Designed miniproteins, single chains, continued (3). Designs and how they scored, part 84

Each design is a single chain, and the fold is of that chain. pLDDT is the mean over its residues in the fold that is shown.

## One batch from the design tools (miniprotein)

Design m10909
Fold by ESMFold2-Fast:
Structure m10909 (fold): chain A 65 residues (1-65)
Amino acid sequence: SAAELAREIAERYAGVTPSDELARRIAAAAQAGRGDGTGALLVTELGASAEQASKATRALLEALG
């Protein structure tokens, strides 16, 4: 699923593990092409650094956008 892929990308690129609910929110933001919104979820909800969130957001938009 898109949420499972979003979790895998968040773990690989940002070193953070979202819950099932948060993985769905991240997947939805990425599928909508919302890079800033996707990155904000990684930083504010999961504590990813700006650099990690940037890398993960790019990968999420590439895979799901």
Scores: mean pLDDT 85

Design m10910
Fold by ESMFold2-Fast:
Structure m10910 (fold): chain A 93 residues (1-93)
Amino acid sequence: SLAPVLSREELLELLETAKRLLETKDEEEFRELSRKDPRVLLFAEAVKNMTPEQLEYLKSLPPDDQYRLIVLVALYGNWEESLRRLEEALKRA
């Protein structure tokens, strides 16, 4: 239901920016990174709920499925539930 027009390269840039936003201790850098693209906050909400192994799995998926899983993890705050929902959606497609 959420088909992004993001390339793999654009997804990687947003993920790296989100990771930097989560790691920064500087309020000005936080403001600058969050203004760069409104989607950075969505990606940060997802990434904070992922292990490094889960993030690597995410990066292995097709771009459309990467974005869908990012949205699901941001909404549910839980990897297992989000992955289950993505798998159910893929079975219905």
Scores: mean pLDDT 79

Design m10911
Fold by ESMFold2-Fast:
Structure m10911 (fold): chain A 82 residues (1-82)
Amino acid sequence: SMADRNAWIKKKIDDYIALGEKNNAPDAMKLAMISLASMMSTDDLKAAAAYIDKKIADPSLSPAIKAALEKVRAHIRELIAK
């Protein structure tokens, strides 16, 4: 279902953010998320962008992870525009 798909996308984003924070690896997180985005439908990309917006607003995330998420969001927006 779309709900199950959206839950999976959110979990993948959460897992990549958690690994990026744990390992201080914003660029590795960015590359993994960009790779995931290349496999997504337009609806998946829209759901991912909305969730990333919420994560960028999270005060508990490190500035480097937030900066990497902003780059992922920009890439996703370019994919949606095509």
Scores: mean pLDDT 88

Design m10912
Fold by ESMFold2-Fast:
Structure m10912 (fold): chain A 72 residues (1-72)
Amino acid sequence: SLVEALAKKSPRLARIFAELGRLGREAASLPEEEALARGLRLGEELRRELEREFGLRPADGNEAAAAIREVL
């Protein structure tokens, strides 16, 4: 799994993935605006850490969005 491989390489990514997984499980019990705001913030943190730790820059924003959706 890409998520598991990345989590083993970076404690920050492991934490971000854990938070995204938690948000996915709790989203139905949160106000929609709060769930969306938390998801957008975690997605931005994920993007920055992927760039910082691995030099991964998506060719376009759709690839980044797809990766975030798979984690959520």
Scores: mean pLDDT 71

Design m10913
Fold by ESMFold2-Fast:
Structure m10913 (fold): chain A 52 residues (1-52)
Amino acid sequence: SREEAERIVREAVLARTDPDVPTWEYIEQALADKPPELREEALRIYRERTGL
């Protein structure tokens, strides 16, 4: 769901401690055991929020 994806993205961003590692890698690692639909939704949210 979008709410789950938004929560995962937010938590991964807040947990990021190494500025040399891209934010998306933290998000992707948080999604490693999640269904592909959540990964796609998280990518959409990430792109919307970063303007990329």
Scores: mean pLDDT 73

Design m10914
Fold by ESMFold2-Fast:
Structure m10914 (fold): chain A 66 residues (1-66)
Amino acid sequence: AAREKLELLRHGAEVSESLAKAAQEAADKAREKGNLEGADRLYQFAKSSQKMAEMNRAQADALAAA
């Protein structure tokens, strides 16, 4: 049902947002310890996870408005 898909999209957005935050915090710690390469990778992962969260939220909002 459309309702189940809406709930899954909202849950997916929340999970992706949490992953983005955790990756950003891990990247900051890696940078503080001088692991610049590891920090860059974690920042890229955080960016990708944030974009996934935004996409899932946009799809959920569109589905809810339909």
Scores: mean pLDDT 85

Design m10915
Fold by ESMFold2-Fast:
Structure m10915 (fold): chain A 60 residues (1-60)
Amino acid sequence: SAELKELAEKYGLSESQVEGALQLIQDGFSREQVVQYMQREAGLSREQAEALYDELLKLL
């Protein structure tokens, strides 16, 4: 979606990485698990991962 593409560009990620994080939220993984996934898989700082998580919640 256009929103996922904009988030990918903003955080320096692929659209697939952002979609993966959103899917984990929809599958019921905790905030901490999704934040850790984004840090390890995408190389985001904790602050960036938490900010992206909060933006993804707005899409739900």
Scores: mean pLDDT 86

Design m10916
Fold by ESMFold2-Fast:
Structure m10916 (fold): chain A 76 residues (1-76)
Amino acid sequence: LTPQEEVDIWEALLLIHAAVAINEAKRRGDEETVKKIKELADKYLAEIRGTSDPEKARQLAEEAIKEIDKIVEESK
């Protein structure tokens, strides 16, 4: 894999994780949680798209996933 392909993979993983969390919140009628996840994911996606470093992309994606999981837990 090229560095760019590795960055793209981490972007895709974050997109999938965020989409699953958003859809679950939507099914519960939790519009506030949907909004929070979208805003967080957009912020981290912009940072990942702005880097060519796979390690930085990995760290950003992992951090974003943890923050999404916290938002989901706090919504319970």
Scores: mean pLDDT 86

Design m10917
Fold by ESMFold2-Fast:
Structure m10917 (fold): chain A 85 residues (1-85)
Amino acid sequence: MLSPEEARRFAEQAVAGLEELKEKIKNAKSPRDAALLEIQARMLYLAAETALWLSGVEDPELLQRLRELYNEVKEIAEKKIKELS
C-alpha cells in the first residue's frame, strides 16, 4: 500500500487531474465524450479517496476539496451532456 505521504501526493495530483478533466469536459464535442470524461473523473476521485482512507491519512480539507471538485466536474458534465443532446 501507499505510504501516507505517497497517498497525500497522489490525492494532490488527483486534484490537478480533476481540474484538467473539468476543462476537457467543457471542450467536449459529443455527449459520449463528456460522459466518458465524467467516468474518468469519478474513477480518479474514488482512487484518491480510497488511497487516503487505506493509508490512514486524516486530511479533511484535502478530502473536502476532492469532493467539491468532483461535484463541480459532475455538474459541468451533466450540463454539457444536456447541451449536446
Scores: mean pLDDT 85

Design m10918
Fold by ESMFold2-Fast:
Structure m10918 (fold): chain A 86 residues (1-86)
Amino acid sequence: MVSELSEEEARELLEKAREELIERLVEEAEKAGHPLTREEIEEFIEEQLKKVEELARKNGNLTEALVALALAFQGRYEEAEAIFEA
């Protein structure tokens, strides 16, 4: 399943999930009264993505890592873990 996706397709899935995550985190920050801006949330996510992508490229499992991140960003953590077992 995951191995049938290209790196580009996995990146598209991740980008969509990233935007959805940012919107959820902005909403949660507003509800909690946290002084976090959308820009700060975007910078934090971008920094984490760079670290994960760099490590995944070094390990040769970039496509799987991108799909797992997309699932995790959607709150689907169990499915994200299963990607590395398939």
Scores: mean pLDDT 74

Design m10919
Fold by ESMFold2-Fast:
Structure m10919 (fold): chain A 55 residues (1-55)
Amino acid sequence: MGSEEEILAMLLEVAASNPNMPKETLLALFDQFLTAQGVPEARRARILARFEEAL
């Protein structure tokens, strides 16, 4: 996985491609995805917070 900016951009693209998916569901899926990719907890929290702010 790339920088936080690259990850955030990817998550925003996924959200834009799934406009009918609730924000809560997207956040849960992204947290599980980032956990599976080995992203540390603190970094996951920052990325998800920035994603939520960017919506």
Scores: mean pLDDT 81

Design m10920
Fold by ESMFold2-Fast:
Structure m10920 (fold): chain A 84 residues (1-84)
Amino acid sequence: SAAALAAGLAALSEEERRALAEQLRAEAEEAEARAEELAAEFGVDPETILEAARLGLEAADALAAGDAEAAVAALQRLEALGRA
């Protein structure tokens, strides 16, 4: 659930949140840089990859700021996009 995810993220140490935020940011930046290649690989529109990258960056920023609710909201939107 969203509440369980938010509680889990809120329970992370500052160091753990920073590491997770850095990982998500790196993955989002790579997806943005390779959007056309990844779109061709997954059979989706490049705009879909760019939207996923944007949501990943939003989640990374929220995690770095300690905003678990905003991070969960961004991750849920990313998951919904991946299901399309």
Scores: mean pLDDT 81

Design m10921
Fold by ESMFold2-Fast:
Structure m10921 (fold): chain A 75 residues (1-75)
Amino acid sequence: DPLAEQLVELGLSKETAEELAKYIKEKGLDKDPTLLPAIKALLQLGIRDLEKLKEALDELSKRKKSVVEIAEKLK
């Protein structure tokens, strides 16, 4: 899976990357060119848990909040 491979390169475990890639495709978020930069920023801000990453992606899709604000909420 090309998306899961890119997520592993960003620093996620293979298991987390595969589950997150599946979620992204199910939600149609894989068409968003800002997705990978946003995930990279979340990982750099310390958000590495699968459930928190899913919540952060949902917040990014629904709200006009920055990645930093979303990461702070999930800490």
Scores: mean pLDDT 76

Design m10922
Fold by ESMFold2-Fast:
Structure m10922 (fold): chain A 65 residues (1-65)
Amino acid sequence: MTLNEALHNAVEKAIELGKGPEAARAVHDLMEAVRAGDQSGVDAALKRLEELGLGPEAQAIRDAI
């Protein structure tokens, strides 16, 4: 799975759970952290996705980075 596919799947699943805005914020923060090389920011954003009930999707994103 590519990073873009993992991000798309996470957002789509979040919308189904009624957590689209929260997941969109976490994905935005994740992409900014990736661009900045900020490992702590990447981990924080992935933890936020996991807290939203997107654990498998967060793991797929982590595996794609």
Scores: mean pLDDT 85

Design m10923
Fold by ESMFold2-Fast:
Structure m10923 (fold): chain A 73 residues (1-73)
Amino acid sequence: SEEELKEAREILEEMEKFYKDLVEQTKNPKVAEAGKKLIEELKRAIDENMPFQEIRELAKKLYDELLKLLDEV
């Protein structure tokens, strides 16, 4: 649905903002590179019209991976 697509894009935008802030706070190129791959995975899921519930679950998983990225550096 159009509303689900809009919400999926809003989730992506929020995750991109979080990623941007994380990169600026850590100033670590490893965080920037790994985090970008996570963002790209969510973008691909949305572009491939993955069901909204699966996009939501994927976003939760990728958000957790972004948070864990801090523990690896």
Scores: mean pLDDT 82

Design m10924
Fold by ESMFold2-Fast:
Structure m10924 (fold): chain A 63 residues (1-63)
Amino acid sequence: MELPDEATWRRNQERNLEALRRAVAAGAPEEVLERARADIDEALALGLLSPETAEEMRAILAE
């Protein structure tokens, strides 16, 4: 049974997406955006992030 992991994983993805949107909207410095990209790559490599969510986050950062 893996419901706790799925719930936590989904919550983290939603939180990260909202945080990225807020950071971009607020004009976050390049250093913050660079760190966000690194975190996305790391989370994807660790299986903590779905490819779909990773693509969404990268699209937000590419603006």
Scores: mean pLDDT 72

Design m10925
Fold by ESMFold2-Fast:
Structure m10925 (fold): chain A 69 residues (1-69)
Amino acid sequence: GKIEQAGKIIARRYGVSEETAIEGVKLAYELIKNQGLSPIEAGRKVAEELGISERVGVAAAAYAKILLM
């Protein structure tokens, strides 16, 4: 689906695994849609939860926000 496609793009761009990137976009999507977090707040939580850089977490959240538009 769209979440899996966004995760694969992030994996290629930032050199993280597809599994981690897909889970990052999925988690960010949930945090933004269901908990009302900003993309920056969601990205930080994704980075902390998955042990990835804030740069990658924020990128995942930015893609998740686009999918919600």
Scores: mean pLDDT 87

Design m10926
Fold by ESMFold2-Fast:
Structure m10926 (fold): chain A 84 residues (1-84)
Amino acid sequence: MTTHTIPDAPGLRGGTITADEQGRILEMSEIQISTPEAARHLREVTSDVPELVRFMEGLLAAADQGIPVDVTLLPSRNRGPEPV
């Protein structure tokens, strides 16, 4: 498991993202993007982490439309209750 820190920037509330060895997102803090410039910055700071690139492209596409992206609305890896 690897934890990545996203720094704050104008229009970007940063946080942390934890991924497993398969690159799946396990945990996310509250990350909010409200401007295209913030989306560009987030893309640049995550470019060194291949497992985050694909995930971030989805968030950045929404931000490019002027839609504020609140990562708290996205479930981290959720293990629902198992019927036994």
Scores: mean pLDDT 60

Design m10927
Fold by ESMFold2-Fast:
Structure m10927 (fold): chain A 86 residues (1-86)
Amino acid sequence: MSKEELDKEAEEAYKAALELIDEYPSLPESQRTPTRSAIELYVSILIEAGKYEEAAELYERLAEVEESLGNLELAKRYRERAEKLR
């Protein structure tokens, strides 16, 4: 991909991930795992595009949501991933 195409894909991935994270805590349990996987895929696109701060922000947002759902170990893992990107 060209750099311009990669940057556009990263911008679209960031927006999509934010929308999914906002919806995530209200989803049925059966939808949470595939939604989390989609968010993690969007984070991977950001990392490939060199958008480390945006990727770290998404991991932090996902960690906060997982913590609110009682998934403390997942929240810790996402915070550790965010820290490594900074």
Scores: mean pLDDT 83

Design m10928
Fold by ESMFold2-Fast:
Structure m10928 (fold): chain A 61 residues (1-61)
Amino acid sequence: SMEELLEGVRKGDEEAEKKLREEEFEAFYEMFLNLGYDEETAKKLAEKFTEMVLEVAKRLK
């Protein structure tokens, strides 16, 4: 679940961070494509928003 992945990231679990990164990237990428952005722009936005989520997750100790 998302909560288990977030807890793993907070504990420094590299596998949890990888899984959260992959799931968030895919979710944001599809969202931006559905909003009408081209594939290259959607990818860049998804990467940026995924990094923001990970930074927040790491700070929620």
Scores: mean pLDDT 80

Design m10929
Fold by ESMFold2-Fast:
Order: sequence, then structure tokens, then C-alpha cells
Structure m10929 (fold): chain A 93 residues (1-93)
Amino acid sequence: MAASAEELAERARLRPAVEEVNKRIEERHGEEFRKLDEEYPDLQIKEEDQEELRKLLLEAAEAVAAGDMERAEELIERFVKKLKEAIEKEVKE
């Protein structure tokens, strides 16, 4: 379905910050995540873990939008750690 004008406005507000967060993750951890994807191509992260990861990304994007780079970096590292733990949990299960 087409997004509402309010949903598009909210996405537009955070999009540059989300792109900045993703760029920082790729620059520091991109090779590591590519290796994990190569080793576990069929791995699916549980919906509960996906929601927690989405929340952390949004919090990091809000910090970037607010100019709080120290908080953004802390939240990015928490996101990366949570993602690795979610992947490890699925692999061991």
C-alpha cells in the first residue's frame, strides 16, 4: 500500500540520519557482516530480535539528527553487538 503523507514526512525527516548510521556500520563492520552472510546465507533473525535491532537503529538515527554523535556511536555499537548475538543464537539453535 502507498504510505500516507505523514509516514513519508517522518521517513524523510530521519532518512539522512538512517543513511549516516548505515554508512558508519558498513565502514567499520561491513566486511565482518559480509562474511557472516556468506557463512550463514539462509539464516533468519527472529522477529523479536529484528524489532529490537530496528529500535536501536531508530534511536541511533535520532541521535545523529540531534547532532549527538557520541550517543549515536554508542547506539551503533550496541546495535552491532545485538545483531551478532542474534546471529550467534540462531546458529547455535
Scores: mean pLDDT 75

Design m10930
Fold by ESMFold2-Fast:
Structure m10930 (fold): chain A 77 residues (1-77)
Amino acid sequence: SIKEKAEELAEKIKKLDKKGISELYELIKKAMKERDEEASEIIELLKEKLGEEVINFLTTATAKGVSPEETVKKLKE
């Protein structure tokens, strides 16, 4: 389900897993460029679980073309 996908992805992001950040990047691209309703719903659930500030930072990084590796590095600082 959408809720289970959001929960699994939130746990990966909390652990600063590069694959989790890459998966989120693809969801952000789908939500922004393709208006994908499922992707948008998962992002809203992630805002509730991880905080709006974290998701806004990751969305901005995606839009600027920052790699998942660089994004993980910045989140550790």
Scores: mean pLDDT 78

Design m10931
Fold by ESMFold2-Fast:
Structure m10931 (fold): chain A 63 residues (1-63)
Amino acid sequence: SVVEAAKQAEKEAVEAEAQGNLEEAAKRYEQAISLYSTVLGSDHPNVKKAVEKYKAIRAKLAA
């Protein structure tokens, strides 16, 4: 399902972040946001949480 695909993208983002691959982590969180937004809507807590994680990764990349 689309929700399962979004969860898989989140898992891959967490794994990439653990490996120090922040660019890949950002890419995977962006994918998860897109998938969650499509199915659940932009206001859903899962979307907001993924956006928060994405912003945190982007902040690390800008440092």
Scores: mean pLDDT 85

Design m10932
Fold by ESMFold2-Fast:
Structure m10932 (fold): chain A 83 residues (1-83)
Amino acid sequence: SAKAEEVERLVEEYHELLEKGDILGAIGAKLRAIGLVLDLGLSQDPEIPAVIEKLEELKEKYKDNPEVVKLLEEMIETLKSLS
């Protein structure tokens, strides 16, 4: 899924910026990720199930990164509340 791949890239960017200590960059990446899932949910995008599956997979991948897990949980809850 193209949207699932886009979500994965944004989450990976957020993680990389946090690792670098780029707090402003990390905030920007987080806002873009939340904006993407809001757009998907509000438009009732048919790729939402694939995006949720990818976000759940990413929670396992980043389980030792609490800030990344928190963003992933916010994204999943946003999609589920709007779908």
Scores: mean pLDDT 87

Design m10933
Fold by ESMFold2-Fast:
Structure m10933 (fold): chain A 76 residues (1-76)
Amino acid sequence: MEEYRKKMEEILKEAGLDVDIDNAAQVAAAALRMVADGKTEKALELVQNANKVDGLENPEVQKKMDELKEQARKAR
């Protein structure tokens, strides 16, 4: 649990985003922003780690994982 939160903080810091990692809506918004900025792989890692933390499970986050996988496929 804490390990996933720490990983999320690292990803957000690398992306230059200041987000409350305990707020599912803010985490989802950060992932969307990262995809828009062309940081699809980092956004996918953020969403995957968020999905492992209780209370951060969000239908929007789950849907975003599918979108990120499609974007990663297109980027190859």
Scores: mean pLDDT 69

Design m10934
Fold by ESMFold2-Fast:
Structure m10934 (fold): chain A 75 residues (1-75)
Amino acid sequence: MEKVEIEQPDGSVVTVPVEEAASVLFEALLEIPGVSVEEAIGRTLDVIGLELDGASAEELSRYINEVLRELVERA
């Protein structure tokens, strides 16, 4: 079972199955000040697109954490 590590906006780290990564990202994005529902949906769809393209759990983890870091720094 492949797992993705996600560093949440509060600094906590969660490890989730790949199939749950998009949902965890969506919830985490909504916790960041200034992130709209539309932006959160767009970023989550990007993760789903990467999964459909056969991205590894490591690639998904990297992308998710980069997105969260970028948006936390913007807030």
Scores: mean pLDDT 80

Design m10935
Fold by ESMFold2-Fast:
Structure m10935 (fold): chain A 62 residues (1-62)
Amino acid sequence: AGSKEQLLESAEKVAEEAGKEFGLDAEEIKKKVIDAIKNAKTLDEASKKATEVFKEEVLKAA
């Protein structure tokens, strides 16, 4: 379990890589994932919500 700050950094990198690999809007994904992390009450909730949002955005682009 990392800090929320480390989770935010990881989310930015993953969104950038997804944008390059799948042709997704990296800024849109990054914004939604970061917002989910910031609004979470716990680190576990932040991780779950970030993963769910990322998965939904990838599926929408497929």
Scores: mean pLDDT 74

Design m10936
Fold by ESMFold2-Fast:
Structure m10936 (fold): chain A 65 residues (1-65)
Amino acid sequence: ATEELQKVFDEARKAGLVDAVKKAGEVYRKTGNLIEAAQVLIDAARAAGHEDIVNKAREVLEKIK
């Protein structure tokens, strides 16, 4: 689950969402909550129109819940 979410972060970085990935990483460092970090990335990806990244991140979160 954690490893799968890190792969989604890598895909987001390749798609040009570098700042969003950095912000999500900062959230994780401060809170220790991977779900909150993933939500930051999902919100940024949705705003940028990268629905594929949104879907991949949500699939990983569904496995964690």
Scores: mean pLDDT 78

Design m10937
Fold by ESMFold2-Fast:
Structure m10937 (fold): chain A 106 residues (1-106)
Amino acid sequence: DEALRELQKELTREALRALGELAIRIGRELEERGDPRGPRFIELGERLRALSEQPLDDPAVVAEATAILREIADLLEEVGDPELLEELERRAAAVEAEIAARLAEA
């Protein structure tokens, strides 16, 4: 169903925007703490937001988004703040659950 594919793409865009905004927020919090990794989180978050405007059926776009998300996760582990990692994981899980629920209801 084409409508189901379009819904999936739109939910993926919303997910990338939400995760990008979360990464920017985390980056700003790290900057406030004096952590030199803060600006990198902001850059990665802005890139995720930009990718949300790209064609999400392009495997290159999906690969870049995946690489950015992995880098964000790696940087969070390096920071060693379990609360920030948990927040990112909770947000990602919530977005995935919402996508799955809407697809199941469609």
Scores: mean pLDDT 75

Design m10938
Fold by ESMFold2-Fast:
Structure m10938 (fold): chain A 98 residues (1-98)
Amino acid sequence: FSEIMSQWVRPNPELAAFLREEAGDTREAMTLSDIYNLILGIASKKGLFRDDEDPNLVDLSDHPLGRLLGVDEFNALDVEEIAELLLRHAEVVPEPIP
């Protein structure tokens, strides 16, 4: 699972626009780990964690991110599931040569 999070991807236009608007991130390509951390940061900032149920559960049922990703919720600890979800909204790309 740790290896998949190191995968370089290009977010699709809708996800890229969301990350730019909500997190100020303008990178054309980034790792799945980068996207995961940006999404968790946005969820934390907007109070989307469900402290009354599970502190790792992110409620997207009434948020634009849920519509974009096609899910009502996810558990922040289910890194493999999140990676698979994000791969539906991003294109795998080669690691940029520095």
Scores: mean pLDDT 78

Design m10939
Fold by ESMFold2-Fast:
Structure m10939 (fold): chain A 67 residues (1-67)
Amino acid sequence: MEEVRERITRRLREAGVPEEKLPELTEEAVNFLLAAARAFKMPISEGLIDLAVEVALIDYEAEQKAK
């Protein structure tokens, strides 16, 4: 789990998320990843991690527009 969290944090940082927002978005991405893995009975894969990062980025963009 911790190595997956580090991977997600790195992907978010590479996408331009500021350091102060990384903990919040990493938690959102991890929560989505776990929910999706349970819903689809899938192992945690690179593709699922990529999807979790993408969903977190969409949430971040929505937050920036709304707040």
Scores: mean pLDDT 77

Design m10940
Fold by ESMFold2-Fast:
Structure m10940 (fold): chain A 58 residues (1-58)
Amino acid sequence: MEEALQRARKGAEAIAKGLELLGDKATVKVEQVDENRIKIIIESESFRFEKVVNVKDI
């Protein structure tokens, strides 16, 4: 689980960095929903991404 959370954060941060280079500041939130699932939220003024992923797929 911890490794999956770290991997999800790295991916989300990469997207946020891309948005920042385009002048759009993004907030990243990665949280555990249950023992097998993680929720990823990336939010800015022009962009929103929300996905729930199973840890086995990360």
Scores: mean pLDDT 78

Design m10941
Fold by ESMFold2-Fast:
Formats: structure tokens, C-alpha cells, sequence
Structure m10941 (fold): chain A 62 residues (1-62)
């Protein structure tokens, strides 16, 4: 649900702040495609949106 997405986005933001981009991508990879697209198009920091776009590309490459 939305609460689960909000928590995972908050975790990813903290990991980005620490420079842990691979761990942030791993957290974002647990989101659905629809939730990732919401992050990409939403009012979020550019680095978070960039990592969400990378995760979407990896999911679509399979």
C-alpha cells in the first residue's frame, strides 16, 4: 500500500544521503513498476528519480 512505498522511499533517501547508491537501488527494486513510475514523475529529488529510472530500465530489460 502507499504507506509501504513511503517507508521504502524514505529508506532510499537516507541511503542516497550516505552515498550508498547501490543499496538505495536495491530498496527501490522492491517497489512495483507503478510505484517506481510515481517516484520518477513525482516531487522527489533528482538523484532519487535517476535511481528509480535505472531500476525501471533493469526491470524492463528482463
Amino acid sequence: GPGGMVRKVAQAKQLIKQGKYEEAKKVLSTLTLEELEYVVNGPYDEKLRELAREVIKELKAE
Scores: mean pLDDT 82

Design m10942
Fold by ESMFold2-Fast:
Structure m10942 (fold): chain A 110 residues (1-110)
Amino acid sequence: SSLSQQAQDLLQQTDDAYQSAQDAVLQAQQSGPDVNVLSDAAYTLSNQAAVARSNYQRALDLAQQSTDESTKQQLNDVAQHSKEYADRLDQQAQHLRQLAVAQQKQNQQL
């Protein structure tokens, strides 16, 4: 169905956003302790978390419009998945911001 296809599209968009965020984390880890690299990675993660959170809201809205229980369940599952990924990305972004602050303080002591 059209709503089932939208559910699959939202799931794919959330998975792509999460993968992009994890690639940014790996790039930051490989670049060594640099304040700008850590801050840029945190910014990327926050942006991808916003994408996942938008997908969560869209999936919930579509679930409310669905009259088919199977499609409604699929949309609710996509919403839960997107919310969990958004929360995880926000937590990772906060951690990277804390590392950037710690590195900035260390740089000021040298």
Scores: mean pLDDT 89

Design m10943
Fold by ESMFold2-Fast:
Structure m10943 (fold): chain A 109 residues (1-109)
Amino acid sequence: MADERAREEAERLIGLAGGYLTQAIRHLQTGEALLKAGDYEGALQHYDTALRYLDQAEEYAQRAIATPSEEAQRRGRNLLGFIEEARARVEAGRAQAEAALAAAKAAAA
């Protein structure tokens, strides 16, 4: 009974982390598509939203790792790996969008 509640809580934390990571990836993919389309301001807005979801995903993944559940600890660490990968992609996309936006504004002047 107590072990079941601890497991359910750990699974809920993993579910929340995964859910926020999924939202972050959707915004990252939209940002990448907008960057390719030349909508640099739209790309930056989606990258900013992706970072906020990644921060939430990281918080819940870390909370899952702090539980005594070995399965939640393993899944939480795996999610942190995906979160770091997604964060690197957002950072690269932001840098590219900011540089492209600066170049586009210079060309329009």
Scores: mean pLDDT 88

Design m10944
Fold by ESMFold2-Fast:
Structure m10944 (fold): chain A 62 residues (1-62)
Amino acid sequence: MAKEAVDKAIEARKAGNRDEAREYLFKAVETANELMAQGKEDEAREYLRRAAVEVLGAPELP
């Protein structure tokens, strides 16, 4: 489930649909917050870091 929102955000970004990419990225953040609530903090952090790098093209954070 978590990776689905990220995948859709990446595809929307590649297609030039910035509004759709933003919407799916926002859903990915909500999914990461749910992982945090479940005590999966490391998974949530890795998920958001991967989403930022692959969706936004940002450099990988240390």
Scores: mean pLDDT 68

Design m10945
Fold by ESMFold2-Fast:
Order: structure tokens, then C-alpha cells, then sequence
Structure m10945 (fold): chain A 90 residues (1-90)
């Protein structure tokens, strides 16, 4: 049901954000603390859940649309949160 789709979107966004944050650390050879990786995951999950809930309330939406939204949010926050923290430490 709707709650399962919202939970799935949240989980996927969080997992994508963790992956992106870890890949950024490896690519740029910078240490990204686990707390920042966790923050990116948590905020991506929360944002994806909120957006999924809003979309489901406004119109019929496919599972694929919600998953695509979750992946987009995960990529955005998995990049922006670690990048901001790394810049503030430099």
C-alpha cells in the first residue's frame, strides 16, 4: 500500500546517498566521517518520504516514478551534504 511505497522510497534514497557519499570520498581522496554519511542518508530518506507522500496524495503515481524520485534525491543529497562539510573544513 502507500505506506510501503513511501518506506521503499525512503530506504532507496538513503542507500543511494550513502553510496554517493562514499564514492566522493574515494574519488577525491578525502576523509568523510561516518556521521556525515549517516546525515546524508537520513536527510535523503526523510526528503524522499515527504515528496512520495505528497505525490501519492495529489495523483495516482507509479512505483517507478517514486523510485526515480528517490534515486534523484539520494544522488543530490549524497553529493551536496559531504561536499558542503568538506568545503567548510578546508
Amino acid sequence: AEEELIQKASQIAGEVAKKVAKELGKKYKVYIPQSIIDKASQEAGQKAAAQAKKLLAEKPVSEQELLDLAKKIGKELGFSIPAKEALERA
Scores: mean pLDDT 83

